# Designed miniproteins, single chains, continued (4), part 31

Each design is a single chain, and the fold is of that chain. pLDDT is the mean over its residues in the fold that is shown.

## One batch from the design tools (miniprotein)

Design m13052
Fold by ESMFold2-Fast:
Structure m13052 (fold): chain A 118 residues (1-118)
Amino acid sequence: SELLEEARELIRKGREALENGDYEKAIEYYQRAIDLLNTLDPSDPEVQYYLGEAYMQLGEAYAEQGDYEKAIEYYEISIKLYEEASKSSDPFIRMGADVLLGVTSLLKKIFEKKLKES
């Protein structure tokens, strides 16, 4: 899908902006990727996988800005999306989703702990 590839490019641009410390620009790219992916079939495991990735990286951008409550919210959305993608019959999507589910769950726990200790 051309739209799916466009969404993946927006996620890559978001990561580049995030790595450069441009959190507002990163959020804009991730939001544009999410908006595009939301025009696709929500039952498609590949769509669920990239939505999960975009929401996880949105969480990272908000965490970098010190907004731990928003980071946790986006990590929770990402976790649910990766849980659905992990049910895929495609072994590459399933395995990728299982790994990123673990990573995102750990990130959520880290920021929940930071929020409690604040």
Scores: mean pLDDT 91

Design m13053
Fold by ESMFold2-Fast:
Structure m13053 (fold): chain A 100 residues (1-100)
Amino acid sequence: SRSEVALDLQLIAHSLREMIANLDKLTEEQIIRALEGMIERLEKIREAAADDPEVAALVEEAIRLAEKGKEAALNGDRETLKKTLEEAYRVLLRARDLVE
């Protein structure tokens, strides 16, 4: 499942990068739904990476950042949302690099 974890992390990072690039074109509801889906996928990756505590810790940090992004979106704070999602993207890339 290491190769599956790496692929899943890469796909989530790609989706997040696309969301960041298109934040001005997305409704609050679309952003919240996308982040909820991302959190669900990351929870599954965290379980799959349980044997790798360093990767699991980075995935947990990405989940925490996605939850903060969701909160910022609900509050209409687009600046905090963008910064938080950019941080989540960097954390996901670090997790991917450790698996590869």
Scores: mean pLDDT 88

Design m13054
Fold by ESMFold2-Fast:
Order: structure tokens, then C-alpha cells, then sequence
Structure m13054 (fold): chain A 89 residues (1-89)
């Protein structure tokens, strides 16, 4: 795995998009908290491209690659950021 995203569990479209990425073999969902889930991304350009599209659509709140936060939404929490960074590394 080369990255991760954090998605709110109350965002049905975001959860569905994360499940789609897992079904395509581009990532794996980890249950972290009752409020959000983390999807660990495969180390592929396609997985990262798809994750960044989810950010542009407002479906993902944090996108990380390795030890770096690539993008973060204004309403992302420190807990979401920390969980995504742990999942990516």
C-alpha cells in the first residue's frame, strides 16, 4: 500500500466510492472509528488518481501518500488525518 483516504461513514456516496475502489482491487477498507473509515490505497498511479477525484467530488476528507498529506478538506479532523497517515505508512 502507498497511501490512504479518510471518508465519513454518514456520507453514503463516499462510503460507496470507497467500496468501489476496494472491489476494483485498488485499496482495502479498514474500520477505524464510528464516524469515519479509512481506505488503504494500492501503490499505483490509478489508485492515487481515483482518490484525488474523490477529494474533488467532496467524498474524501483526507488523501495521504506515504508520510505526506497530499490533500485535506477544511472539515477534516486531526483524528482522520492521523488515522490515514498510520494506514499509509
Amino acid sequence: YGGAIAVRKDNESGVAAAEDLERLGLGRIEEVDGEYLVLRLKDTPEAMFRALLLMDEGLALVVVQGDKVVREAEDATEAMRAAALRAAG
Scores: mean pLDDT 81

Design m13055
Fold by ESMFold2-Fast:
Structure m13055 (fold): chain A 93 residues (1-93)
Amino acid sequence: NLKKLQEEAKKTLKIRYVGIIVESKDGKIASTPVIALTDEQVEELKKKIEEYQKKHPELNFTLVEVPFGHTREEAEALIKKKIDELKKKYEKE
């Protein structure tokens, strides 16, 4: 069962899902697809996001970290929830 082997491999390698949300000053919101990364890769990604944020002060970058043991579908739902929360912020202003 390939799906079961993939889930066991994720646990062993401490792989978790992440997404990046990008906001513009005019209230446009976009996100990356869900990405499966190790803890070390997530820390590297955080540093890259900090550098990109400094280069593009007109944009706001939010890294959404999904805890270990979540499925891709659960990760997508968490990222969507964060996007919906950010949209409400711009709809009130």
Scores: mean pLDDT 77

Design m13056
Fold by ESMFold2-Fast:
Structure m13056 (fold): chain A 93 residues (1-93)
Amino acid sequence: RSLAELAEELLALVDELASRLPLSPGERAVIDRLKAAMRAAVAAGDAEGLLEVAQGLLDFLTRLAEEKAPDDEEVRRLVEELARLVAEIAALT
């Protein structure tokens, strides 16, 4: 799959995760900043930059899921899907 296709799937998963978590305004701002950085990396064709941002987003969302929704099966499944997409991006770098 292309870098742009993987990034689009990842952004969709991020939006789904964000919709299921009780996020503070500060947490939403971090997610929005990382989403913008991801789009910028894709536009630049920067696979390594995309991987760094995607890994940061995965780490941040994993922490939020553990803190705010530890017993949510759907949230756990979405985090696992996010981790798989990050691994696919890593395979392109």
Scores: mean pLDDT 86

Design m13057
Fold by ESMFold2-Fast:
Formats: structure tokens, sequence, C-alpha cells
Structure m13057 (fold): chain A 68 residues (1-68)
């Protein structure tokens, strides 16, 4: 998938917030990325689910793959 600069910025924000333990802030950033780049929705829903389940390292791994 091609990442727009705006989607990339929101994913980088979500990643930083997850690394800081701010799950609520990270979920908001994921929602903004999904609005900008709907093709990312399946991966972003997986990251959201992992973060909500407390599997923060799994959510971080998904976001790092999208940013690679």
Amino acid sequence: PVLSPTARANLETALALLEQGDVVGALAALDEARKVEPSLAPALEEARRLAQEGRVDGAIAVLRELLA
C-alpha cells in the first residue's frame, strides 16, 4: 500500500503514543490514518484490536510494518 504523508504522520504519532503507553491517544491517531488512507483499514483495525487487548508490542509491530 502507498502511504500518503498525512497517513504516515498519523501512524508515526500512533507508534510514539503506544511506546509511551498512551493507548487512547494512539487509537485516535489510528482513526485519523484510516480516514486519510482507507486501504489501510484491515491493518489499522488489527493494530487497534491488539492495543485494546493490551498487546501493545503486537500493535507496535503492525505499525512498524506499515511504516517500513
Scores: mean pLDDT 83

Design m13058
Fold by ESMFold2-Fast:
Structure m13058 (fold): chain A 84 residues (1-84)
Amino acid sequence: DKELEKLKKEAEEVEEKLSEEEKKELEEIVEKHAEWAHKHREEKTMEEMLEELIDEILEESPDENLRKLAEIARRYLELELKKR
C-alpha cells in the first residue's frame, strides 16, 4: 500500500515538472496508442493495453522525464497485479 502511494507521489512530481513540449509528446504517444487500443479493445484487457502504452513510451521517447513516468507506471501496474 505505501509503495503504491510512493509511486503515485513520484508520478505526480514528474508530471508537475513536465514542460509544454514534453506534455505534447506524451499526448501524441497516447493518441497513437489509443488508436491501436481501440482496434484491439475486444482482444486485450485494460492491464495489457496499459503495458503496451508503457512500452511505446519507453521505445519512442528519448525524453528522460517521460521514460521515468513510464517506469513508475510499469512498477505501479506490477504491484497491482501481484496483489491478485
Scores: mean pLDDT 74

Design m13059
Fold by ESMFold2-Fast:
Structure m13059 (fold): chain A 68 residues (1-68)
Amino acid sequence: VSLDEVVDAHMELARAGKSLDEPDKFGFTLRSLAALLGMDEAEAAELRRLLEAQDRPGAIALARKYEH
């Protein structure tokens, strides 16, 4: 599973009005994805904001910045 696919899955959940604290189709919650990428709580909150705003380019750019 690519980072882009996981971000797209979370964007689909946000569009459907579903909680990002529930696992997506790949088994990732926003919390577990943020932890995997090494994000702190403030960085995870910014990713949530971008996903809820449907800012795919911003969400991908932020996630890739923390992908080691």
Scores: mean pLDDT 79

Design m13060
Fold by ESMFold2-Fast:
Structure m13060 (fold): chain A 75 residues (1-75)
Amino acid sequence: MELTPEQKLLLQGVLVSLLSTRDSISYEEFREALEKYPEATEEDIELFLDLLKEADKDGDGVLTREEVEELLQSL
């Protein structure tokens, strides 16, 4: 699935911001961070969460830095 340039920037910005303070990101932390952005629609949040679920190979609701970096490279 190809994201719009605006969606790619939003997703990258949120993920990079979260990784600046931690080595892994939970779905809850990601959703909470993204909800603080007024430009993020609920449809954008759901789309991004689906992408995170595809990158989460363990299915435990947490992405490692490596999984996040692989996701960003696939965009």
Scores: mean pLDDT 79

Design m13061
Fold by ESMFold2-Fast:
Structure m13061 (fold): chain A 87 residues (1-87)
Amino acid sequence: SSELLDSAIAALEAALAAATTPEGARGAVGVAQIVADDFRRSPDPRLRAVGERLLAEIRRTVEEHGLADPAAARALLRSGIALLREA
């Protein structure tokens, strides 16, 4: 739904702003995981596909950079926001 998409973008934007420390980075990855899981449970197959793509980006970022890298977390959140805006 439009409300789910708008709410998710707002949550990712807030997490991006907070992802300036290792603790903020862990929190931002956590927010992205919650958004991905919410979208994967959507009755809308388009939003489920967005959730799966976001989950893949989260997994890649965590594998390459870990959970506590602020620059990697910010890059992930920017990518996630762009992905959601294209939906």
Scores: mean pLDDT 88

Design m13062
Fold by ESMFold2-Fast:
Structure m13062 (fold): chain A 100 residues (1-100)
Amino acid sequence: MKSSKMKSGITLAESAVDFLKKLTKEEAPELQSDVEELEKLLEKLKSAKTEEEFKTVLEEAIKLLEKILEKMKKDPRISQEKLNEVQTFLDTLQNFLDSM
């Protein structure tokens, strides 16, 4: 059974993936491969059996999200509001990881 903390982390990661999937369809199709990798990491996060496995997968997801954000910053089609939303997901996931 997953802890309440792990469940909260999964919900947050799902929200980030859903946001990026919508962004990829509407504005940034070049991010699709990175978002698909992030979705695979979300499935690994959901299947994690231990807190240590969960932490490892979450660290990988955060690094990939940082890479996505850096690509987004270089794309003039992406608004500052969308950059801020991804930064908020990144900061929240990092704070969550640091609290584990």
Scores: mean pLDDT 83

Design m13063
Fold by ESMFold2-Fast:
Structure m13063 (fold): chain A 63 residues (1-63)
Amino acid sequence: MADSGAKTVTRALAPRVGDDNAQQTGDTMKSIADQLVTNDGVPENDAVSIGAGQAVAAMRARL
């Protein structure tokens, strides 16, 4: 359920970085989390946490 995590991240970031940057960060988190679950067998909750951290780091590198 990386979708729920991505939505939460997008909603939390939108007031701070704008809707476009928040949405891109949420999408990146979902992509990373889905890949970790599918390829590495990481538990979904752990994958969402890892994906969120990596997506936020990528957003900071872009901004």
Scores: mean pLDDT 69

Design m13064
Fold by ESMFold2-Fast:
Structure m13064 (fold): chain A 55 residues (1-55)
Amino acid sequence: DEIPELVAQLASTDVATVMAAAKALGEIGEAALPALRAAPPSRARDYAIESIRAT
């Protein structure tokens, strides 16, 4: 799993890249939470965290 790269992609200017990275992080699950919590606040970051926590 490429968690650090996916987290970096959340800061992309390409909406499709951001949405794909957020979805992939949600599929990875709880292992992605520490990296997501360390990332800058964004809607994509929050969406990924919510998706993981809802599972």
Scores: mean pLDDT 76

Design m13065
Fold by ESMFold2-Fast:
Structure m13065 (fold): chain A 70 residues (1-70)
Amino acid sequence: SPEEAYRRAVEHGKAGDAVGASQYAATAMILAGNEDAAVRTATEMSRHAQAGDVKGALEAAKRGMEEAGA
């Protein structure tokens, strides 16, 4: 469910696992029916990761989840 995927994203984020948090955040957005938000979020996270900006990647995931209503 979107709620369960969201909960797992938060757990991974609290543990400092930006990759796991991002994967579950994208899953929550897809399950909520917002594939556009998932694609935009994944693209933004990828750019931050390539720049070594783990904090920026996590913040992008949070914004995407808020947009998707997850």
Scores: mean pLDDT 70

Design m13066
Fold by ESMFold2-Fast:
Structure m13066 (fold): chain A 96 residues (1-96)
Amino acid sequence: SLEKPVLILYYKETEDGEVLFHIELLDEKYREPVKKILDELNIEYTEVDTGFSGITTKEKLEELIKELEKKLNLYYIKKKSEEDPSVTILYFYKKK
């Protein structure tokens, strides 16, 4: 049995070397903790009903992934989108 992910991070590298990202919240309790991490990393974002979207650098995205794992005690499973292989998808799960 697969546990349900608590959030999903979608990202795509642009031609300019920037990264487009979207964080989809599946567990609303992570909204404020994720927002704090984004603010602490000085990542610009737009808050939407489903979560957060923005554009950042590859370096800041790597820091975001590490902070989501470390501060929220999550692990991820990495997949490529079957519809668009340029999109990377990280499914984040609660550690036991």
Scores: mean pLDDT 87

Design m13067
Fold by ESMFold2-Fast:
Structure m13067 (fold): chain A 64 residues (1-64)
Amino acid sequence: MVERNVELAAYLQVARLLREHGFVSEEELKELSKQLATVYGISEEEAYRIVKKALEKVLKEREA
């Protein structure tokens, strides 16, 4: 499933941004979404949804 691969990529990239910057800005989320949309051949809107879900997962897992 193509979505599974893009979800993993989003998770890893968001985790890296949080580690390096301490937070992920809305502009960084949008830029990452554009990159993933291009690489995986999905819409920027769908990539943005995946990136936001990845950010939520990373934040919850780090606090759990």
Scores: mean pLDDT 77

Design m13068
Fold by ESMFold2-Fast:
Structure m13068 (fold): chain A 98 residues (1-98)
Amino acid sequence: MSEEERRRVAEQAIDDAYGLFEEAAKEKDPVKRAVLTTAAMLWASVALIFGDEEVLQRLIEALDKAIELFKNSPNLTPEEKEEVVKMLETMREQARAA
């Protein structure tokens, strides 16, 4: 896979992940929210695997925005917020270490 193809895949994965995090934060059904969050985490993982330094910085920024979306969501319980934020913070640290 070329460096240009890897970057395109990683950038698209960030956009897809963030869109799914936005949908998850708005979702009232906890089962649908879990599915959307899981799908978003899978796309974020694709970005982590294929991203170069610049793309990983964009992933960190997208994860920071997603953390704020979940913290401010009226649909999540305080316990769900803590769990999701911890998951996103863990991925953010992985992106920094990569």
Scores: mean pLDDT 86

Design m13069
Fold by ESMFold2-Fast:
Structure m13069 (fold): chain A 64 residues (1-64)
Amino acid sequence: MVVIPEEVTEAILLVARAELSHPSPEGRAKAALILGRSPAGREALERALSDPHPVVREAARAAL
């Protein structure tokens, strides 16, 4: 298993947080799944639980 440097992981999480504002529900759902891979993404995941689209809410719930 390759350990990704913390700086690279932080950049990926930053992009995923921005993707939670994407107009596509599929894009936001993918962002939620990425954020769920790190405790640092938990706050953004909790916001995704309030998303108007059920696909995004289900992704956030599954990622928590």
Scores: mean pLDDT 74

Design m13070
Fold by ESMFold2-Fast:
Structure m13070 (fold): chain A 74 residues (1-74)
Amino acid sequence: MDEEELDREVELALELIRIAITKNYIKKHGITEEDLQELLNELRRALELAREMGEPDSFIADIEKEIKEVEEKL
C-alpha cells in the first residue's frame, strides 16, 4: 500500500471521528453557531479528502447533503 494513500485514509477516518464527536456534543449540549461552524469545517475537510481519494458518489453526496443541512442551520 502507498504511504500517501494510507495517510489520506487515516486523515479521512480521523475527520469522520471528529464529525461524530461534534455531532454527539451538539446533541448533548445544544446547538450553538460555533459548534455548527466547527461541524461545517470538519464536513468540508472530509468532503475534500473523499473527493481526492475517489470515494463512491453516494458517500460524497451524503457529505454534501450534511453540509447543506448545517449551512441551513447557520
Scores: mean pLDDT 80

Design m13071
Fold by ESMFold2-Fast:
Structure m13071 (fold): chain A 64 residues (1-64)
Amino acid sequence: SDQEKADRAAEIFTETYPEVSYETARKAALYLLENPDTSPEELGKRFGLSRREAELLKQLVANL
């Protein structure tokens, strides 16, 4: 399910960026699953992520 994919992405993401909350990472991952063409810039603006953080989250979601 999309929720299970978002949970996995959030778990892996927060191991790399522990300063980002699990809740923020999960919400951003769910948003990406609904809106897969969202740019890293737009994702960062929406969820308060840096470009590098947004790029990693996009890669994790795409590869799950």
Scores: mean pLDDT 88

Design m13072
Fold by ESMFold2-Fast:
Structure m13072 (fold): chain A 73 residues (1-73)
Amino acid sequence: STQERIEKLEKKIKELEETLREVEQAIAQLRQQKAANPEDATRLDILIGFLETVKGSIQGLIEDYRAKIEELK
């Protein structure tokens, strides 16, 4: 049913939002590490950049699933 499809998409969004929070925490931790260890700045910037890309991908998936729910209403 339409309701079952919406519920499945809402569950996927919830799981992605949980993963997004973990990625955001990891970015914050790496930024704190960069401030404490200037000698590691180049290496940490690469890791932060990678995680920012991952964050963007997760945000895009959440937006896609939200748009699909709106289309089903």
Scores: mean pLDDT 89

Design m13073
Fold by ESMFold2-Fast:
Structure m13073 (fold): chain A 101 residues (1-101)
Amino acid sequence: EVEERIRALRERLDEAGRELGAEAEERAAAEGRYEEEGLRAFVEAAERAGLRVLHRLLTPDGGGFVLAEDAEGALLGAASGPSPEARALHAEAVARLEALL
């Protein structure tokens, strides 16, 4: 059913976000590169979750975003950094998954 597929995709997104948070916080304390390391951790987690990374953008201040696609072609976005854009992109990805229910 669609509900099971969306639940699985949301669990993958939550897993990637959880890994992003843990990795970014740990490396920010060690290296002071929160935005860069957080984005890298998210990409690695998304690839482990079976998402295909389509696009990456890094900003000069170390922020950035990544766009990924699941096996069904659903688009998921994530960003690193404290910016409103990063938070909005992640929230939008979750909302899009929920709308497919």
Scores: mean pLDDT 53

Design m13074
Fold by ESMFold2-Fast:
Structure m13074 (fold): chain A 104 residues (1-104)
Amino acid sequence: MDEKQKQRLEAEIQVALGHMANSIGMSDLAIKLAEKAIELAPDDPLIVGQALNVIGQAYYNQKKYDEAIQYFEQSVALTKDVDPALAAQSQANLEQAREEKAKS
């Protein structure tokens, strides 16, 4: 396994841990883990898209809807041509964040 493949696998682990951190309300940890994933695999649109979705979810959980919207929009833009299922998930999260912002 070359170094880039190792960094990509480490980035996937960071993304998975970020999802777990969000699920238990550790939003700041989720952001840190997702940012580490982007550092490890910055040229992989799937990894970056997944990490941006994790960051968006973390901001959403903190009621920071403007930040959540920005990250979900970036995730959709990066993933629409490489993973339509992830793009659809990020789009659903984006619409939910927009609805919550409109209620505030």
Scores: mean pLDDT 89

Design m13075
Fold by ESMFold2-Fast:
Structure m13075 (fold): chain A 61 residues (1-61)
Amino acid sequence: SMSDQLDALFAEAVLALAEGRPLAEVQAELRRRMTELGASPALIAGALRALTLLHEGLQAR
């Protein structure tokens, strides 16, 4: 399903952040791939915000 594909994309983005890839690069890639899947602008914005919050948490530990 689209939900399963979106979950997989988000998981890949989280792993990329954990591997030390720059947030801006990971966000650009996630936005591009979510747009290709037809995700709504609101859903894309929510996912990008979630990545930012996760990245801040990851750096704070």
Scores: mean pLDDT 84

Design m13076
Fold by ESMFold2-Fast:
Structure m13076 (fold): chain A 80 residues (1-80)
Amino acid sequence: AEEHAEEAFRALAAKDYEGALRHFEEALRLDPHSRHVRSLRAVLERLLQEHEEKPLPELTPEIRARIRALVARIDAVLAE
């Protein structure tokens, strides 16, 4: 779980949003109550906010939709 969170952050730093999302989804699947999942949620929300302030060309509508879906899944898990 921690390894996938670290790989997700590395992919995000490299602007590999597809790779980052795959690792975020895996981290959530393996340990949905990890503190790393909360960190991932915060990073995803910040990324969406950054795009609203200044459009990021790498954040396609499809990637943004996947980010929103993942944040919603994390919120549902944390509400339990």
Scores: mean pLDDT 74

Design m13077
Fold by ESMFold2-Fast:
Structure m13077 (fold): chain A 105 residues (1-105)
Amino acid sequence: SSTSLEEAAKKLEENIFEQIKEALQQLAAAGNPLAQEFVKNATEKDLKALAGIIYEEAAKALEEAGADQETIDLYRKLAEKFLKESTEEDIKRAEEIYKKMVEFA
């Protein structure tokens, strides 16, 4: 249902930074230099950009899986919320680290 999906999205939003940090710590422990730099030097701005990319890619995956438009729009809205203050450089860095996280997962 729409309500259950909104509750799931809110829970993801509330815990996204902790989940990102945990994933990056695991990737850094595996020897990835970008993840090591992120774990040591990441600002709130960097974490927001990465969260935005995660939600944007989730929206694309949902669209490819044939999810309903309301679900897709919700994830796109979350991505926009996190990316609104991001520069092109912030987005590029987030995309690069996201690719490494996906390769590791």
Scores: mean pLDDT 78

Design m13078
Fold by ESMFold2-Fast:
Structure m13078 (fold): chain A 70 residues (1-70)
Amino acid sequence: GGGAEKALAAAEKAAKEGDGTAAVAAYHDSLRQGDREAALRAAEYAIEAAKKAGDEASKTLGEQLKERAE
């Protein structure tokens, strides 16, 4: 439903700046709502944020979040 949408929008915005924090928050909120599609998108934003920042460790964490959402 609507609960994940605000968190996902914040995740997308922060990811463009290389910040995965909002994406991780959106991931957990989406899973709590039972929205696996939103959780998967949030995990992708976390991966994109890490790639933007050049942070390979955070990219690995984002990939782990994505696997859990699958």
Scores: mean pLDDT 81

Design m13079
Fold by ESMFold2-Fast:
Structure m13079 (fold): chain A 57 residues (1-57)
Amino acid sequence: AAEEAARRAREATLAGANTEEAAQAGSDMVKEASKLGEEAALAAQRAATGALVERGG
């Protein structure tokens, strides 16, 4: 669950056409992951944040 949530959040964030879309996509994935549990939400948030840093520095 947590690994899958992190993977989805990373992929969604990297697929965003620009930084704003990437941030929104990552945020949406974190919200979905929170329905699976707190650990999944935390993993998704870390993955989304890391992907945003990779995109824009």
Scores: mean pLDDT 77

Design m13080
Fold by ESMFold2-Fast:
Structure m13080 (fold): chain A 88 residues (1-88)
Amino acid sequence: EEELFEAEVELALAEIYIAIDKNAIKSGRVKKETIEQLKNDIKRLNELKARLERIGAEVPELAADVQRLIDDINKIIEEYNKILKEKE
């Protein structure tokens, strides 16, 4: 119960962060970021992805929700990398 609750809280926080990043892409804010800021955002997203992968392995009940969030993160990282390459 405690482990499941902690995992559910981490997923809820991940959904909030993912929504913020999706909005940053949609609004064009990401295009105004420096190369260093974009690299830091990509690093943060990869760290979040690693945490979610661990949760999916440890809490099978959340595996489907975890996979959905990882898929969303992968799409965001792809967009950030595209913008980063345009600035380099």
Scores: mean pLDDT 84

Design m13081
Fold by ESMFold2-Fast:
Structure m13081 (fold): chain A 98 residues (1-98)
Amino acid sequence: KELLEKKMKKKFPKAKLKKVLENGILIYEFDNKVIIAIPPETFNASEVVSVLKEKYNIDLDQEYLTEVLQFVQKKCKGQASYIVIDKSTAAFVDYGCL
């Protein structure tokens, strides 16, 4: 959604859009971070896992990422959200609602 890109540009104006997934998830880069912007009511982890492995050499368990996505969506009341991953450690370092 164009609305998700506008929200991301406002919150992370220096982040660069790198990939748009079929389910509408957007993948951004800023410094040593990967930022995953998630549309409302979206829980599909499989494409995110594939992109993280192929582009960033981050090998995350799909079940674990699905749990993280569900947790963040619940915290954001089903609204648009984001997750921040550190590229060097593969750790989740931040999340929030859009």
Scores: mean pLDDT 80

Design m13082
Fold by ESMFold2-Fast:
Structure m13082 (fold): chain A 105 residues (1-105)
Amino acid sequence: MEEIEELRRLAAEFEARAAAEPNPLVRAAYLAAAELARALAELLENPSEERRERLKRAAEEYADRLLEAVKALNPDAPEEEIKRAEEIKPKLIEEFKKYVDELTK
């Protein structure tokens, strides 16, 4: 219950950070983080298949936006580190999707 309120507060905080962010890639990452927090809060409050699918989509979008933002903030990052992040991303998303399916049984 307190967790749902905290997730909604975090979503609002990320939206506020996005509004103040001059870098469009970093801004997109904050907006994706806000949607992820909001989708999780909604699922925890009233579980449904539609809300599970929304949360899974929000997680994929956040992972994509976060990787782009990290690249933008670290232009000198080694190609090897970027490649590793790109290889790990789909595995983390798959594990998160499994977690979402189990979260509100």
Scores: mean pLDDT 81

Design m13083
Fold by ESMFold2-Fast:
Structure m13083 (fold): chain A 86 residues (1-86)
Amino acid sequence: SEEKLKALDREQKERLLLAAFIAARLAVDAGLVSREEAEERVEKLKRWLDLPEEVVRRAEEEARRLVELLRTDPEAARAAAAEIEA
């Protein structure tokens, strides 16, 4: 809800945006949504949160770095492999 998003402080908005970027990348990688669908959802959230461009850019880069780390993490790799082998 837009009302709930407006009630968030800046730190909460930044954390929500970071989480959304991470979730979008993971969902695309898992084949749950198209890249275009994920991008549209995140763009909508960006408009609602109305954060400075510098903050948005940092969140996007941090999400990219964290998702890459998750892909190379042995525990995350084991979880993904177990799901494929099931």
Scores: mean pLDDT 75

Design m13084
Fold by ESMFold2-Fast:
Structure m13084 (fold): chain A 87 residues (1-87)
Amino acid sequence: APSREELIEELRKELERLKADPSTPELKIRYIEAVLRAVEAGLTEADLEAIVEELKPLAEELSKTAPVEEAARILTEEIIRKLEELV
């Protein structure tokens, strides 16, 4: 696995690439920024997996009630919120 420093550098490079592409959705930029801040704060892949697991019930409800694009947007916004709460 890459070191935490290597992962931070890769996330920074990806963020710069996404910001340089005008077709990139702002939500995707916000998501990568939130992940970068969380990793810099010391969060691990296990912490990220725990957030995903906590959001599974919401994902199941959204899969039954919302269009795929709207469900993905709502889930991404909730992941961002959870990451910001942990930092």
Scores: mean pLDDT 79

Design m13085
Fold by ESMFold2-Fast:
Structure m13085 (fold): chain A 75 residues (1-75)
Amino acid sequence: SFDDLREAAREEIEKVSKLPEVQRRLLELLDRTRTASGADAVLGLARAAAYNIEDEELVREAMDTAERILQSLLS
């Protein structure tokens, strides 16, 4: 179900994102998702952010990308 997918994504975000600000923003984006595709996109961003030490630039680009994807899926 979508709820099961969303909970799995939440757990994964909490495991891979060790920066509090990054984790908070990713969880907020996950909470805005209404579809499996949206939740999967946010999880992909969490994975990408976890592999970079440049938090400010990467997080900003990743969040902007996530919001664009979510808006497209909500439209």
Scores: mean pLDDT 68

Design m13086
Fold by ESMFold2-Fast:
Structure m13086 (fold): chain A 71 residues (1-71)
Amino acid sequence: MAEEAIRRAAYNAALATKEVGKENSKFALQASVDEAVRQGADRERALEAAQKAIDLTYNEGLSPEEAAEKA
C-alpha cells in the first residue's frame, strides 16, 4: 500500500541518518524513495516524508519509528 511504502521510506531514511550521519543519508534517502515508488507510492510524497523524518531524527533526536510516524 502506498501509505506503508511512504512510511517505510521515512523510516529507512531516519534509520540511515542515525547510523551513518546526515551527510551520508542522501544515499539512503534516494534508495528509500526509489523503493517506495516501486511499491506504488508517489515520488514527491515519499521524498517529502523521508526528508522530514531525517530532520526529525537529526535535529530533534526522535527515534526512526517516531520520526516516520510524524512524517
Scores: mean pLDDT 75

